# Designed miniproteins, single chains, continued (5), part 68

Each design is a single chain, and the fold is of that chain. pLDDT is the mean over its residues in the fold that is shown.

## One batch from the design tools (miniprotein)

Design m18337
Fold by ESMFold2-Fast:
Structure m18337 (fold): chain A 100 residues (1-100)
Amino acid sequence: PASPENLESGKASLPVVEAEEKIAEWFEKNPKLREFFEQVLLAPTLEEADALLERALREGLISPELAEALREYIRASRARDVDARDEAVLRLAELLEKEK
């Protein structure tokens, strides 16, 4: 994917907005995974977020690809890397869509 046109903190491009909407709709249908993702996002450190993702992987709650996308999203968000965060959001939406 090309770099987003809007690189301002907190401002997303149209594809990212659509991806976030898809992710939200998917989570509404899968409340347990939404709760898990919220826990990961609220983790106070990257290490704790990573530990939660590894635990979910071992329990078969998420795929390795989904865990990697979430890890990248959290890392990018904490680093304020809008481009990397947007790429992670797009990848996350794509992976969730494949779950059907």
Scores: mean pLDDT 71

Design m18338
Fold by ESMFold2-Fast:
Structure m18338 (fold): chain A 59 residues (1-59)
Amino acid sequence: SKLAKLVEQLETELKAYGLDVKLDPNASLSEILEELQKNKAPSTLIDAVKLKLREEERG
């Protein structure tokens, strides 16, 4: 649920930057990060996902 909300927010932000990127709401944070990097998303969005991934790895 939290991941699905994050995906929705990321897609909205990407659209605001003129990027038509569809993210898989069932994908892992690592897969979402790879998709953002592949589509050259703004560094602020990439860094936000990296932070979330590191927080989950730390417990």
Scores: mean pLDDT 78

Design m18339
Fold by ESMFold2-Fast:
Structure m18339 (fold): chain A 68 residues (1-68)
Amino acid sequence: MKEKIEELKKELDELRTRRDALNGQLSAAVEAQDFDTVEALTAEIRALTKRIRDLVMELKKLQEEYKK
């Protein structure tokens, strides 16, 4: 359980870092008027944001279970 909590925290940090990188790429694509890349990056950022939210909820559930 503690090992799984640490694994989820590591995955969450990695996903947050990737989302930040994609936001930088999105800004560059907007400046370049590359609308195909903007659409693709926007979809990927949306998917990462959802995954981060899901992992945060799972982490909270595991932390509560570990306290009991």
Scores: mean pLDDT 82

Design m18340
Fold by ESMFold2-Fast:
Structure m18340 (fold): chain A 89 residues (1-89)
Amino acid sequence: EVSVLDLLPPEHLAELQAMDAELERLADEAPLDEEKQNKLMAELYARAAEIFREAGLERTAEVLEAISRGYREKDYEGGSAEVRALVAA
């Protein structure tokens, strides 16, 4: 089994790892209000989608864009439903 992350260029992998570390740091250090957290999540998932699209992983990019849209529209539950639909297709 090959992780999708193993297919990314080292610079893109490092950027994704840095984004993940920043999310964990914010969860631990800052009790962000829901609106600020949703905006940050939307921006991070949108950036991840761009990285995966640049790597040629279009379906993964579409899933990440759906998550980003859900957070941006204050409907992260709807975003989760779109992610499930894209994975099932």
Scores: mean pLDDT 66

Design m18341
Fold by ESMFold2-Fast:
Structure m18341 (fold): chain A 90 residues (1-90)
Amino acid sequence: SLEEEIRRLAAEMARAVQDGDWEAFEKALDKLYEVVKKRATPEQQAEIDKLYEEFKAELERARGLTPQEARDRALAILSRFLQKVRELLK
């Protein structure tokens, strides 16, 4: 199911953040983006694109923080992004 794929990728991203593996995080994020877009209407796809670009911009700013602050911020940003995506796809 879509929710199972989102949950799996979210767990993969959270693990990557904990390990400081930003390359693995970005790969999992790109997979999540593709998975959610495939299930979305054209109108939902436009909103997902906007959320994805906002998410990437926030992550780029978070990378300028200390490692601990960057991890905490990235996890908070991920949680918010997933909540908005789930609300949009209902």
Scores: mean pLDDT 80

Design m18342
Fold by ESMFold2-Fast:
Structure m18342 (fold): chain A 66 residues (1-66)
Amino acid sequence: SLEEEVRAMVERALGRPVELDDSIRKLGGGPQLARALAEKFGVELPADFVEKYPTVKELVEYIKSK
């Protein structure tokens, strides 16, 4: 599923266990996540994406909208 693909990609990019309900801000990998998502899914994240999509699950919904 897209949810599992995004979760697994975030986990790989940050090198730590990640769940869908985890806070992007708490994970601390904003720039690394933006780059990884752009490379994997071809999406450009807004500079304030951590504020707009505070959890991994919300990032999945954003990607689905593209």
Scores: mean pLDDT 77

Design m18343
Fold by ESMFold2-Fast:
Structure m18343 (fold): chain A 58 residues (1-58)
Amino acid sequence: DAEKIGEKLVEAGRALAEAGFPEAAILAEVRRAADSYKLPEEFKEKILERVREAVREV
């Protein structure tokens, strides 16, 4: 479930931001996780955008 994976990655990104990790490190980790799940490039970009938004709301 690409959509469920995306939601979990956004939640993980937010949790890392709450824990004080820098945005660049969070985005690198989320991208790495998305690559491991073999997600399409377009879907990976959407996840990264949502993660950036979630991180900036922290």
Scores: mean pLDDT 80

Design m18344
Fold by ESMFold2-Fast:
Structure m18344 (fold): chain A 70 residues (1-70)
Amino acid sequence: ATAEQARALEEVGRLIDESRAALKAGNYDEALRLLTRAEELVRQSPLDPGVKASILAEIERLRAEAEAAK
């Protein structure tokens, strides 16, 4: 459980970081694709509900930023 949670958090973090890089590069569609993958991974992962809620809120914030910048 703990190792699986750590791996899930690492991958979600990587996808979010990649989405932020895509936003900086003006690649809004790529950023949205990466955020969708991060959301799916969060929902499927064995993370605490509070941790999931926090990450999903950040994903929604970044998604709104990407959509506003298009």
Scores: mean pLDDT 84

Design m18345
Fold by ESMFold2-Fast:
Structure m18345 (fold): chain A 68 residues (1-68)
Amino acid sequence: SLDELYEEIVAAVPEEKRASMREFLEQVSTLPPAHQAVILRWLAEEYEAAGELELAAKLREAADFLES
């Protein structure tokens, strides 16, 4: 489910960043699915460029789910 994918994203960030990530994802979840997917793909590209490959992959999984 999307909620499970979002919790996996939160778990993949450092503990001190989890509250901020959860808040961000809660705000993103209020948008239409297509807009959520665009934001998550953009964020995945940023994390991939930073070397955060696991986090980037989880963000792309959530975006793909929203477009299914």
Scores: mean pLDDT 85

Design m18346
Fold by ESMFold2-Fast:
Structure m18346 (fold): chain A 87 residues (1-87)
Amino acid sequence: SALEARRAALLAEAERVIAELEEVRKQSTDPKLKEELDKIIETLRELVAELEAVDLADAAATRGVLSRMGTAIGEARKFIEEAKKKM
C-alpha cells in the first residue's frame, strides 16, 4: 500500500540521517554540540520505534507518525548542515 511504501522510505531515510548525525558527533570536539546531537539521535530512534510499531490499518495514526518523522528528519538535516559549517 501507499502507507507501507511511505513508512519503508521514511524508516530508510531516518537510518541514513541517524548515521550522518553519529558521524558528525564523532568528528566534533564540542561537548555542547555532542549533547544536542545525542538528543536529536534519541528523538529519531524513538520515532523509528513508533513508526515500526504503528498499526498500518489505523491510517490516521500512521499518517500522524509519518508527519512527525518527516518533520524530525527535516530538522535533523538542517542541524547537520549548520553544525558542518561550524566545524
Scores: mean pLDDT 87

Design m18347
Fold by ESMFold2-Fast:
Structure m18347 (fold): chain A 103 residues (1-103)
Amino acid sequence: SRAELLAGWRALTEDGGISRATFKRYLRAAAARLGLDLSDETIDEIFDSFDKDGDGVITPQDILAYLESNGIETDGVLDGDELEALVRLLPLLGEVLRVAVEA
């Protein structure tokens, strides 16, 4: 799933965003690795929480806005090398999933 997370990160940063279908696939993989059981409905709710303009695509900015709205620190997440960004993103993704599931 590190390769899947890197591919997802590249899609967000290089292709300008991730579609709902791609997001659901990556989030299911990430949730499984974190020991979280997410329903399809919960994943759709998380996507809709990021996709505030309703265009069916989420961007890195949408993710940062969601994290900040839930009180999660995002400073420097998009700064530096892809590997450094992924290392910073992994704990934040776990925290996002925890907050979204427990809210």
Scores: mean pLDDT 62

Design m18348
Fold by ESMFold2-Fast:
Structure m18348 (fold): chain A 67 residues (1-67)
Amino acid sequence: MEEELHREIVEAFAEMVLAIAKLDVQRGRPEEARAFADRLLDRLHTEYGMPEEVVARARAELDRIFA
């Protein structure tokens, strides 16, 4: 149950970062939004134990958003 809960929380954080990035792109500051999202994902990986697979998927989605 703990591993499942942590997984859900971590994935929710990744989804939130992606949602914020999409909103910031719409506000006309894509470079700042991308840099901020990348820093958040790195910290979630290193500080909060977000699985590398989740981070990789989120970064791939960021690439699509900022393409």
Scores: mean pLDDT 72

Design m18349
Fold by ESMFold2-Fast:
Structure m18349 (fold): chain A 89 residues (1-89)
Amino acid sequence: SHREKAEELREKGEELKESDPLLAGYYYASAAVHYAKAGDSEAAKEAADRMVELTKDNPGARRYLLREVALAAEEAGDEELAAYAREQL
């Protein structure tokens, strides 16, 4: 399921956050996408927030990943999450 995939991706991001923050950010962004597809707006926002923190030194990666989260949220019908991701751009 999308929720199970999101949890797996979030766990991988958590494991990498100290050794490879940028790669951890990609995992958290992917988790946010899957949480959005599962209809879990709160978990998606939390994952997106972690991604923003992990990509603070790489604005290009942050913008790309926020667009991916916003697109997934729009496709899932979560307009609030899509707006939240776009506001971080």
Scores: mean pLDDT 86

Design m18350
Fold by ESMFold2-Fast:
Structure m18350 (fold): chain A 91 residues (1-91)
Amino acid sequence: NENELIKNAKQIKKSTNDKKEFLQKLAKLVAQELGQEQCESILNDVAGDLSRLPEDEWLTKSMLLQSDDPSASFCSKSLKTFGKVLRHLTD
C-alpha cells in the first residue's frame, strides 16, 4: 500500500538526523515492502548518489529512476516506488 509506505517513510525521516542514513533506511523499506530484497544493493547505490545532492534536487533525480535499463529491469518496480516515495517526502 503506497499510503502506508509513504507514512512509514515520513516516520523514518522524522526519526533520522542523517540524510544518507535516512535514504538507506528508505531503500531497505521499499525493497522489503515490494518483496525485492535482492534489489536493496541497487537502491542503496541510488541512495548514496542522492545523499550527495540537496533535497530539492531529489524530485528531479526521482523521475530518472523510471529509466528503462535492461540491467536494472528486474528492479524497475523498486526504483519507481523509491522515486515516488521521495517525491511525496520533498513536497
Scores: mean pLDDT 73

Design m18351
Fold by ESMFold2-Fast:
Structure m18351 (fold): chain A 61 residues (1-61)
Amino acid sequence: MENLLHQTYYNLGKGGAEGGMSEEQLRNNVYNVLSQVVSDETAKYYADLAVKGWREEKERL
């Protein structure tokens, strides 16, 4: 189910924000890992989801 992967990468982004990771570091880390197993378009999509989670977590801090 796509919702599980969506939630996973969103939550990974929140964790990155809590851990002091920059938006660029998070985006690059997610993209580099995913681009090994999925298409570039899919890797970018999930990297954007992680960045969304990162930004929403930063808004709470």
Scores: mean pLDDT 79

Design m18352
Fold by ESMFold2-Fast:
Structure m18352 (fold): chain A 61 residues (1-61)
Amino acid sequence: SDDLAKQEKISRETAEIFKNSPSAEELRKKAKELEKQGKDKLLVTQLRVAANGKEYLEEQR
């Protein structure tokens, strides 16, 4: 369905942003910027979840 194709696209975009963002803070900044631009809520939410995961890994060092 169109919804599945959209989710796949958002997952790929999230992965690319995650790969190119060295820290949880940068991921949160990108999520906030995309939210201000009116980008897809699912993309913004996935980036925030990714940022939380990255922060958790940073704290385990």
Scores: mean pLDDT 76

Design m18353
Fold by ESMFold2-Fast:
Structure m18353 (fold): chain A 97 residues (1-97)
Amino acid sequence: HHMTKEEQYKKELEAFRDAIREVAKELGLSDEAVEAMLKTVEEYLKKYNVPISELPLDKIAEPAEKIDGVDAVELMRLLSRKLDEKLGKEPKIKFPE
């Protein structure tokens, strides 16, 4: 599908925020960790003008590791999976549905 850069950006940003919230529910992250992760995303977008698809998942996961002591690598894996489902590819192929 042809999307404008603005439409793609909004879609990617919303998917990223949703992925963070979903992972937070699955791992039982605190509100402080979620807010810190979202702040990191906004900082990279505003200060560094990094495309959402290129956001550093390791830097986004660091606050949750420091605040809640979660495994940053596992957090990154879950976040990457959620983002892949929402942005990289359609929800896993399921035939005939």
Scores: mean pLDDT 72

Design m18354
Fold by ESMFold2-Fast:
Structure m18354 (fold): chain A 71 residues (1-71)
Amino acid sequence: DREKLEAEIAQLQREANAILQRIQASGKPLSAEERKRLVELFRRLARLYAELGDDERAKRYAGLAEQAEQV
């Protein structure tokens, strides 16, 4: 259901933002574990946004996952 998808998206966005904020706050580079988690979060967000019908955000998160995987 749409409500469940939106709730899951919000939770995954909070998790991704927490990792990104940790990087900004500490100035330390992204760890291998954090990179792996970010890729997973972005790929899942891309899938959920596609299911929600938000193709623009789905493509954006898919691109972010690809970029994170290269780091």
Scores: mean pLDDT 82

Design m18355
Fold by ESMFold2-Fast:
Structure m18355 (fold): chain A 103 residues (1-103)
Amino acid sequence: AAEAALRDAEAAMLDAALEPFRAGDIRAAADAARAAAEAQGFTVSVEVETREVAEEFDPVLDVEGSVEEVDGAYRLRIRLTFEGSIGGGRAETAVVTAERVLR
């Protein structure tokens, strides 16, 4: 079931990312999520940006999952966006996109 495969991968990504995310290590959270998704058979891309910030803020995580049927195949897509202050007047945003096609 495509929806079950999406949920299992999303849960694995979140579980792997949780400890580094709570520690404020945005890059480590993204790397852990990537490794978990790849272990579930997903192709993963990661984009990380660093910016200057005037104020520190608590880490933020956004989660998006979708299943699309295309020509009798199911395209699974998971996007995790991690954002947080990393100290020194800086913040990082990491976007992890995991995709898999089930036939």
Scores: mean pLDDT 85

Design m18356
Fold by ESMFold2-Fast:
Structure m18356 (fold): chain A 91 residues (1-91)
Amino acid sequence: SIIELLDKAIEALKAGNYDEAIELMRQAVEEMKKIIPKLSDKEKYEAELLVNEMERVIDLLEKDRSPQVREAAIELLKKAKEFAEKNKDKL
């Protein structure tokens, strides 16, 4: 599930396993893209913003493995997880 992918990505980032985290984040983005057409307009907009932010953070993590980028990625993944939990009936 998207929630499991996001949770594993957070764990990987906390452990310093950046390559694993990036792959898990890419999988979560692809799964989120599949559900976007099934969401209401409000949820669709929020999901599209989260996908765009995640793709940006993935690009940043590939280039910069600083604590600042890692922390930003973890916070974004927590936000995406909260969104996924609110919409888990559609996931």
Scores: mean pLDDT 85

Design m18357
Fold by ESMFold2-Fast:
Structure m18357 (fold): chain A 70 residues (1-70)
Amino acid sequence: ALSEEAERLAAGGVVYAAQGRAEEGERLLTKAADKAESEEARRHLLKAAQYAGRGDAEGARKHVEEAGRA
């Protein structure tokens, strides 16, 4: 599970990626990974950041959901 801060940052990152703001999306998802409380959640958030940086908001969202289940 994610902390409230990590969840908020991750949600913001996905929204920015969906708006075509890939750099901001990747930045927020990377910051969310730094706030993750488990290594598994952190790895999923870093994967989400990679997808957001490539403009793949849907890929980023799916990995944020995986981080929330970790």
Scores: mean pLDDT 86

Design m18358
Fold by ESMFold2-Fast:
Structure m18358 (fold): chain A 65 residues (1-65)
Amino acid sequence: SHHHLRAEALALAARGPGSPEEGAAALRDVAQRTPDPASARGLLTAAEKGLDVAGGAAALGNMAA
């Protein structure tokens, strides 16, 4: 959905100029603020696994966590 893609874009933007650890923290923060629990869980899983936001988007789609 468009909401899902916007969450991914926001996570990517938050990761952009920062360190990898800041990117992971940003993914967790976005997950906390995401109203869709499935999308939030995917973002949290991506952060825990140290995935890039692109990998996080795949995790959101698959919800393998």
Scores: mean pLDDT 58

Design m18359
Fold by ESMFold2-Fast:
Structure m18359 (fold): chain A 63 residues (1-63)
Amino acid sequence: MSHGNLVAARAVAHEVSTLFGVPLEEALRIALEAAEKAGDGSAAEAGRMSYDALREKYGIPAG
């Protein structure tokens, strides 16, 4: 995973944890796993994949 993808995944995990009260450690794990699956994609793609994975796990509506 690129440094940009790692930063994007961490930012998404922290934001979701803060806004929705989900456990930060679990959110980080899910976000990082999703970003790694995005492969050589952009940081924006990694962030999107991280958010989609967290949204699915915690039932967060698209908004």
Scores: mean pLDDT 76

Design m18360
Fold by ESMFold2-Fast:
Structure m18360 (fold): chain A 88 residues (1-88)
Amino acid sequence: KIEELREKAREALERAREAARAGDVEKAAEELKRALEYVRKLAELGALEEAREFAREVIEIAEELPDEITSAMLIIQASVLLLEIDRA
């Protein structure tokens, strides 16, 4: 199931990038939140390096969002997850 989660995370990140460039903050945030759920699942299954890589991509995409509050919230969520992965 790791392979399936990896594909879903990749797809969500791709949709988030498209939405962010279109200025669709709501859609971008929804896709990034979806990606973070898949990242958590990957980490729980021991795919720590992939989870770390995808979490960093969430931060990169969130940085592109025009809404600073939504961007900050997503960056914090991804950063906390990265910290948890590094401690595990």
Scores: mean pLDDT 84

Design m18361
Fold by ESMFold2-Fast:
Order: sequence, then C-alpha cells, then structure tokens
Structure m18361 (fold): chain A 100 residues (1-100)
Amino acid sequence: SKEEILAELRRILQELMARLTEATRAVRADPDNAAARAEAVRLHQAAILAQEAIEAVENDDLETLREIVETMERVLPTLPADVAALMRRMIELGREYLEL
C-alpha cells in the first residue's frame, strides 16, 4: 500500500540521516579526511533523493517519482555497499508505487 511504502521510505531516510550525522562528526574531528568528506556528500545526496521520493509519493506525482528513481539508478553504482543497499530498497519501493 501507499502507507507501507511511505513508512519504509521514511525509515530509510531516518537511517541515511543518522549515517550523515556520523559522517559530519567524522569531518569535524578531522577536516583533512577526504574520505569522510566524500562520504558526507554521498549520504547528503542520498538523503535528498529519499526526501524527494517521499514528497513525490505523498503528492501522487508519478512523473517526478519516475525521474527520481532514474536518478537513483544512475547514482547506485557510485555508492559504497551499505548505502547502495538502502538506495536499491528505495528504487524497489519507488517502482512498486509506480505499479500501484
């Protein structure tokens, strides 16, 4: 259902935001750590996509949701395994909603 898809997307957003908080803390502890900065940027971008997907689903904006899913699919290969798993789940949920 739409409600189950939204609940799962919101859980994924919460997980991404928690990871972003950790990555931001790592950057603050060592501003010269390029890996930590890159991780924070990737997590921030993933969180934005999650927020946009939630908004598109809430508004039944199927065209925008298709564009978001396509963007998610394009960025997926660039992500580390743990973030990639969350991104794959968001893609699955977006596709499921588009077929409702």
Scores: mean pLDDT 90

Design m18362
Fold by ESMFold2-Fast:
Parts: C-alpha cells; structure tokens; sequence
Structure m18362 (fold): chain A 78 residues (1-78)
C-alpha cells in the first residue's frame, strides 16, 4: 500500500542518515559500505514492488534519500 511505502521510505531515510553519521564519526569504511549496499538493495526492491503506487510525495522522499546516499558515497571516496 502507499502508506506501507511511505513508512518504509521513512525507515530507509533514517538508516541512511545513521550511515552518514557513522562516516562523519570515522567508522570502518568496509562496515559502512556493507550497510550502504544493504540499504541500496532494500530501496531498489521497495521501489520495484511499489512502482505503480509512486506519488509526488513518495518521489520527493526518494530524492531526499538519493541525495543523502550521494553525500555518503562522496565522503567515502574523498
């Protein structure tokens, strides 16, 4: 359902923000990459499962998550 998609996206956003905090705190790069790969796989599966239920609001949440993911990846490659 749309409500399930929104709740799952909110959980993914929280997890990505925690991963960003780990990078900022100097956590082990391999551990951070493992967590990023898990979150990316879950996000891809979630979007695929709910493709027909995407709304402007859920697309905005997805864009915010993608922005944080890019920031984390950029920091890991710096």
Amino acid sequence: SLAELEEELDRIEERVLEIKKMVDAGADKAEVLAKLNEVLAELQALVARHASELTPETLEKLRRIEKILKEVMDKLNA
Scores: mean pLDDT 83

Design m18363
Fold by ESMFold2-Fast:
Structure m18363 (fold): chain A 84 residues (1-84)
Amino acid sequence: MDEELGRIVRKAIEMVKSVPASLREKAISIISEMAVRATGIRDEEEVRRLAEEAAKEASQGLTPEDQEKVKKAAEEAARGALRA
């Protein structure tokens, strides 16, 4: 795994560690997959759309507080991937 992608995934794990384990695993998987897809994309609008879709999907069934954490994690992962 690229060093930058590894750092992005670790940060996402930290941001969502208070989310219930089963939902946390799904959220991390969705965010990581989005980050990998975003790494090859040059269009900032497309990357932003991917982050928003990943956050929405990963947030299903979560409380508003946990949804906010997942959304922030997806946004941070997208920013990191765009800059990689």
Scores: mean pLDDT 76

Design m18364
Fold by ESMFold2-Fast:
Structure m18364 (fold): chain A 74 residues (1-74)
Amino acid sequence: SAAAIAAEAKARLERAGQALIDAGFVSSVEVTVEGATITVTFTAAPGSPFSAASVRQLLDAEAAAVSAEIAARI
């Protein structure tokens, strides 16, 4: 179901976000699910050279990987 896909993507995006927090590149990550739509909000760590665009790219890549993996299983 779309809800199951969204839940799996949310969990993996939250895990990826936590890795970035642990690395010190971002201070917070929040993943919100509305139906089949996933919205990721994050705050860069002050003074980090790691850009918001780079964070977005990594999280988008993870979302795409999860979607492809689930599609291959159906």
Scores: mean pLDDT 71

Design m18365
Fold by ESMFold2-Fast:
Structure m18365 (fold): chain A 83 residues (1-83)
Amino acid sequence: MEELVEEFVKALREFGEKYPKIKEATENGAKRIVELAKKGDLEGIEQVADALAETIKSAGTPEQAEEFEKKVRELVEKLREAA
């Protein structure tokens, strides 16, 4: 669980470095997702992800939002498998 969350946080940091305009939003979202993952709140993770996807669309392109959404889906699937 913790290793999986750390891997996701690293992926979000890389995503933020690739898209500097959204770096702060992805860093804040990563912190929130870590807290929700510690609580086992998968629905909360999805809600935070939806909010971040909207922020990414506003700051970038639909492609950037789709890339982010794919990373979130991978995390949620792995968390469900680990539970």
Scores: mean pLDDT 72

Design m18366
Fold by ESMFold2-Fast:
Structure m18366 (fold): chain A 72 residues (1-72)
Amino acid sequence: MVGKIVLLQDYRGYKAGEDISDKGVFPKPTEPGKYYLVSRAGDISRIEWIPESELDSRRHEIGRILGTVEVG
């Protein structure tokens, strides 16, 4: 089953808890695991997927956690 992109915070008119998988916002990661959709510290226009395993080591790069997806 393909995971759904679920928002943790309101984003561009979409609400927290909403599935945005079909909205064409971002492609899902291809490798199995849990990922967080984050905006970068100092530049909220830069949005990327961070694996859960890297979240702690990269916390200073993260401005906001916007959403999550589980793949595989």
Scores: mean pLDDT 70

Design m18367
Fold by ESMFold2-Fast:
Structure m18367 (fold): chain A 70 residues (1-70)
Amino acid sequence: SMKDELERRRQELQARIQRLRETRENYRKILEQETDPERKKFLEDEIKSLDERIAQLEEEIRKIEEQIKS
């Protein structure tokens, strides 16, 4: 059913968010030990990119949840 396909997609997106959050946490730990300004900027930009991607996937989940309710 369409509802089953949407629920599967939601679960896939949740798993992707979890992996991105784990990657973000790893970058944060590296950033805490980083002293090079160029590398610090790179890590901050990577974390920002991950935050933006996570937010996009969370918005996709919200849209899927609205479709399931319809």
Scores: mean pLDDT 88

Design m18368
Fold by ESMFold2-Fast:
Order: sequence, then structure tokens, then C-alpha cells
Structure m18368 (fold): chain A 108 residues (1-108)
Amino acid sequence: DPEELGIEAARNAPEVARLVEPPEEVVEVAKRVAEGTLEGKLPSPEELREMAKRVESLSEEVAELLLQLAKAIEEGNLEIVRRLTFRIAVLASRTEEQVELAIKIARA
């Protein structure tokens, strides 16, 4: 699996290892976005921007993806919405359960 190999490669770099084990707040935000996507009930663009501001100091990449997701929802671009949600879920994956959730999003 190319995505799984990418995560494994990231863990081998000390600089990137911290991005594979994000803070609880980043994980919780990503989980909410991922579950909302699978249930067809994504957070509002306003909620996503509030989440981005909250996690900005913990993960700049996840915060930026949340802002891009808010814009994609406002533009009605469902393909970009799914792609961004998958990336957020993968970046915040700390457990096998969270990795499985990311895979379900990619296949939905």
C-alpha cells in the first residue's frame, strides 16, 4: 500500500516522526472530520475554520488542510473534499482504528 509505505517512511525520519504522533486535539479534530465525511455530515466551513485556528500551533499542515476543506465545501467540490478529508485522517492517524477510518474514506 503506497500510503502505508509513506507513513512508514515518515516514521524513520526523526524530524517527521513527530508528525506521525500528533497531539490529542489534532487527532480528535481529524476523527470528527473523517466520521462526518463517512456519514455525509461534514462540519460546517465555519466549524472547520475554528478547528484550524485551534490546531494551528500543534500542526500547521492539518490546520491548512482544514482551511482548504472549508473552501472546497463552500465551492461544492466533492472530489477535493474527499481528498482533503483522507489526507487529514492519514496525518492524524495514531492507531490502527484511525488508519482503517482513513482507508474507508478513500474507498467511499
Scores: mean pLDDT 68

Design m18369
Fold by ESMFold2-Fast:
Structure m18369 (fold): chain A 69 residues (1-69)
Amino acid sequence: MDADIAYALFQIALVVGNVEAAKKAARRVFELDPSLIPQLRADVEALVASGKLSPETGAEVLRYLDELA
């Protein structure tokens, strides 16, 4: 799996509300290309701001991303 595929899986997991799948995909992105983590963070923040992701779910994913960095 390359970083682009892991990133796509992260986005799909967020859209379907699967937090555990999102965390697994985020960890894989970090392992393959940690420079993409700020973009994952921005994507989560954008989904929360647009109301497509709950603040609670967004906060959990953002905390996990911060722990990876």
Scores: mean pLDDT 82

Design m18370
Fold by ESMFold2-Fast:
Structure m18370 (fold): chain A 61 residues (1-61)
Amino acid sequence: DNTFDRFLRAVSVLKADNKSAAYTVEVLKAEGIDINEEDANLLLQSQGNLEDVAREIFEKL
């Protein structure tokens, strides 16, 4: 899924840069992807399972 790949890439960059959950929500919202801060925290705090967490969150959108 092209939209999912874009989402996963954006989150990967934000996670690598140690961005906050609030900043992550705003960046994704600007790209048309609405998630809450709780979901952003799950993504940013993921340890080795980022793609699985991202997929679960994306499927709920």
Scores: mean pLDDT 83

Design m18371
Fold by ESMFold2-Fast:
Structure m18371 (fold): chain A 77 residues (1-77)
Amino acid sequence: RDAAIREALERAAAVVERFRELLRDAAEGKLPAERREALLAAVREADEAMIAAIEAGDAAGALEAVDRLEARLRELA
C-alpha cells in the first residue's frame, strides 16, 4: 500500500518538475491572467485531491489526481 502511495508522490513530483518552468512563469505573472489562474487552480485542486487520497490510504485516487493534473497542465501548456 505504502509503496503505491510513494509511487503516486514520485509521479506527482515528476509532473511538477516537468512543468516547473510553465508554473514559475504563471507564478511570476508572465502568462495571461486567465491561463495563470487556470494553471494555479489545477495545481491547487490536484494538491487537495492527493492529500485527501493519501489521508484515506487511497493509492488509486492519488494516481488519478496525478493523471488529471498532468492532462490539465498539458492542455494549458
Scores: mean pLDDT 80

Design m18372
Fold by ESMFold2-Fast:
Structure m18372 (fold): chain A 71 residues (1-71)
Amino acid sequence: MEEVELMLEIGEAIDRGEEITLNSREELRVALEYLTFLAAMSREPERFAEDIRRLEEALRRGEPVTLRFER
């Protein structure tokens, strides 16, 4: 899968405060790296902490995850 396309979809979900479902291990890894980067650049790292934890758990279990973003 193209990382840029997934990152754009995640960014759109964050901007709209909507849900995104990640189905593959590749998508989970890209999302985890992207949210970790956003948390590092943010003044509010706690904003993404729960989503990052859910991604880590999904990767450990090899299961899909749905993220819900708040504005």
Scores: mean pLDDT 78

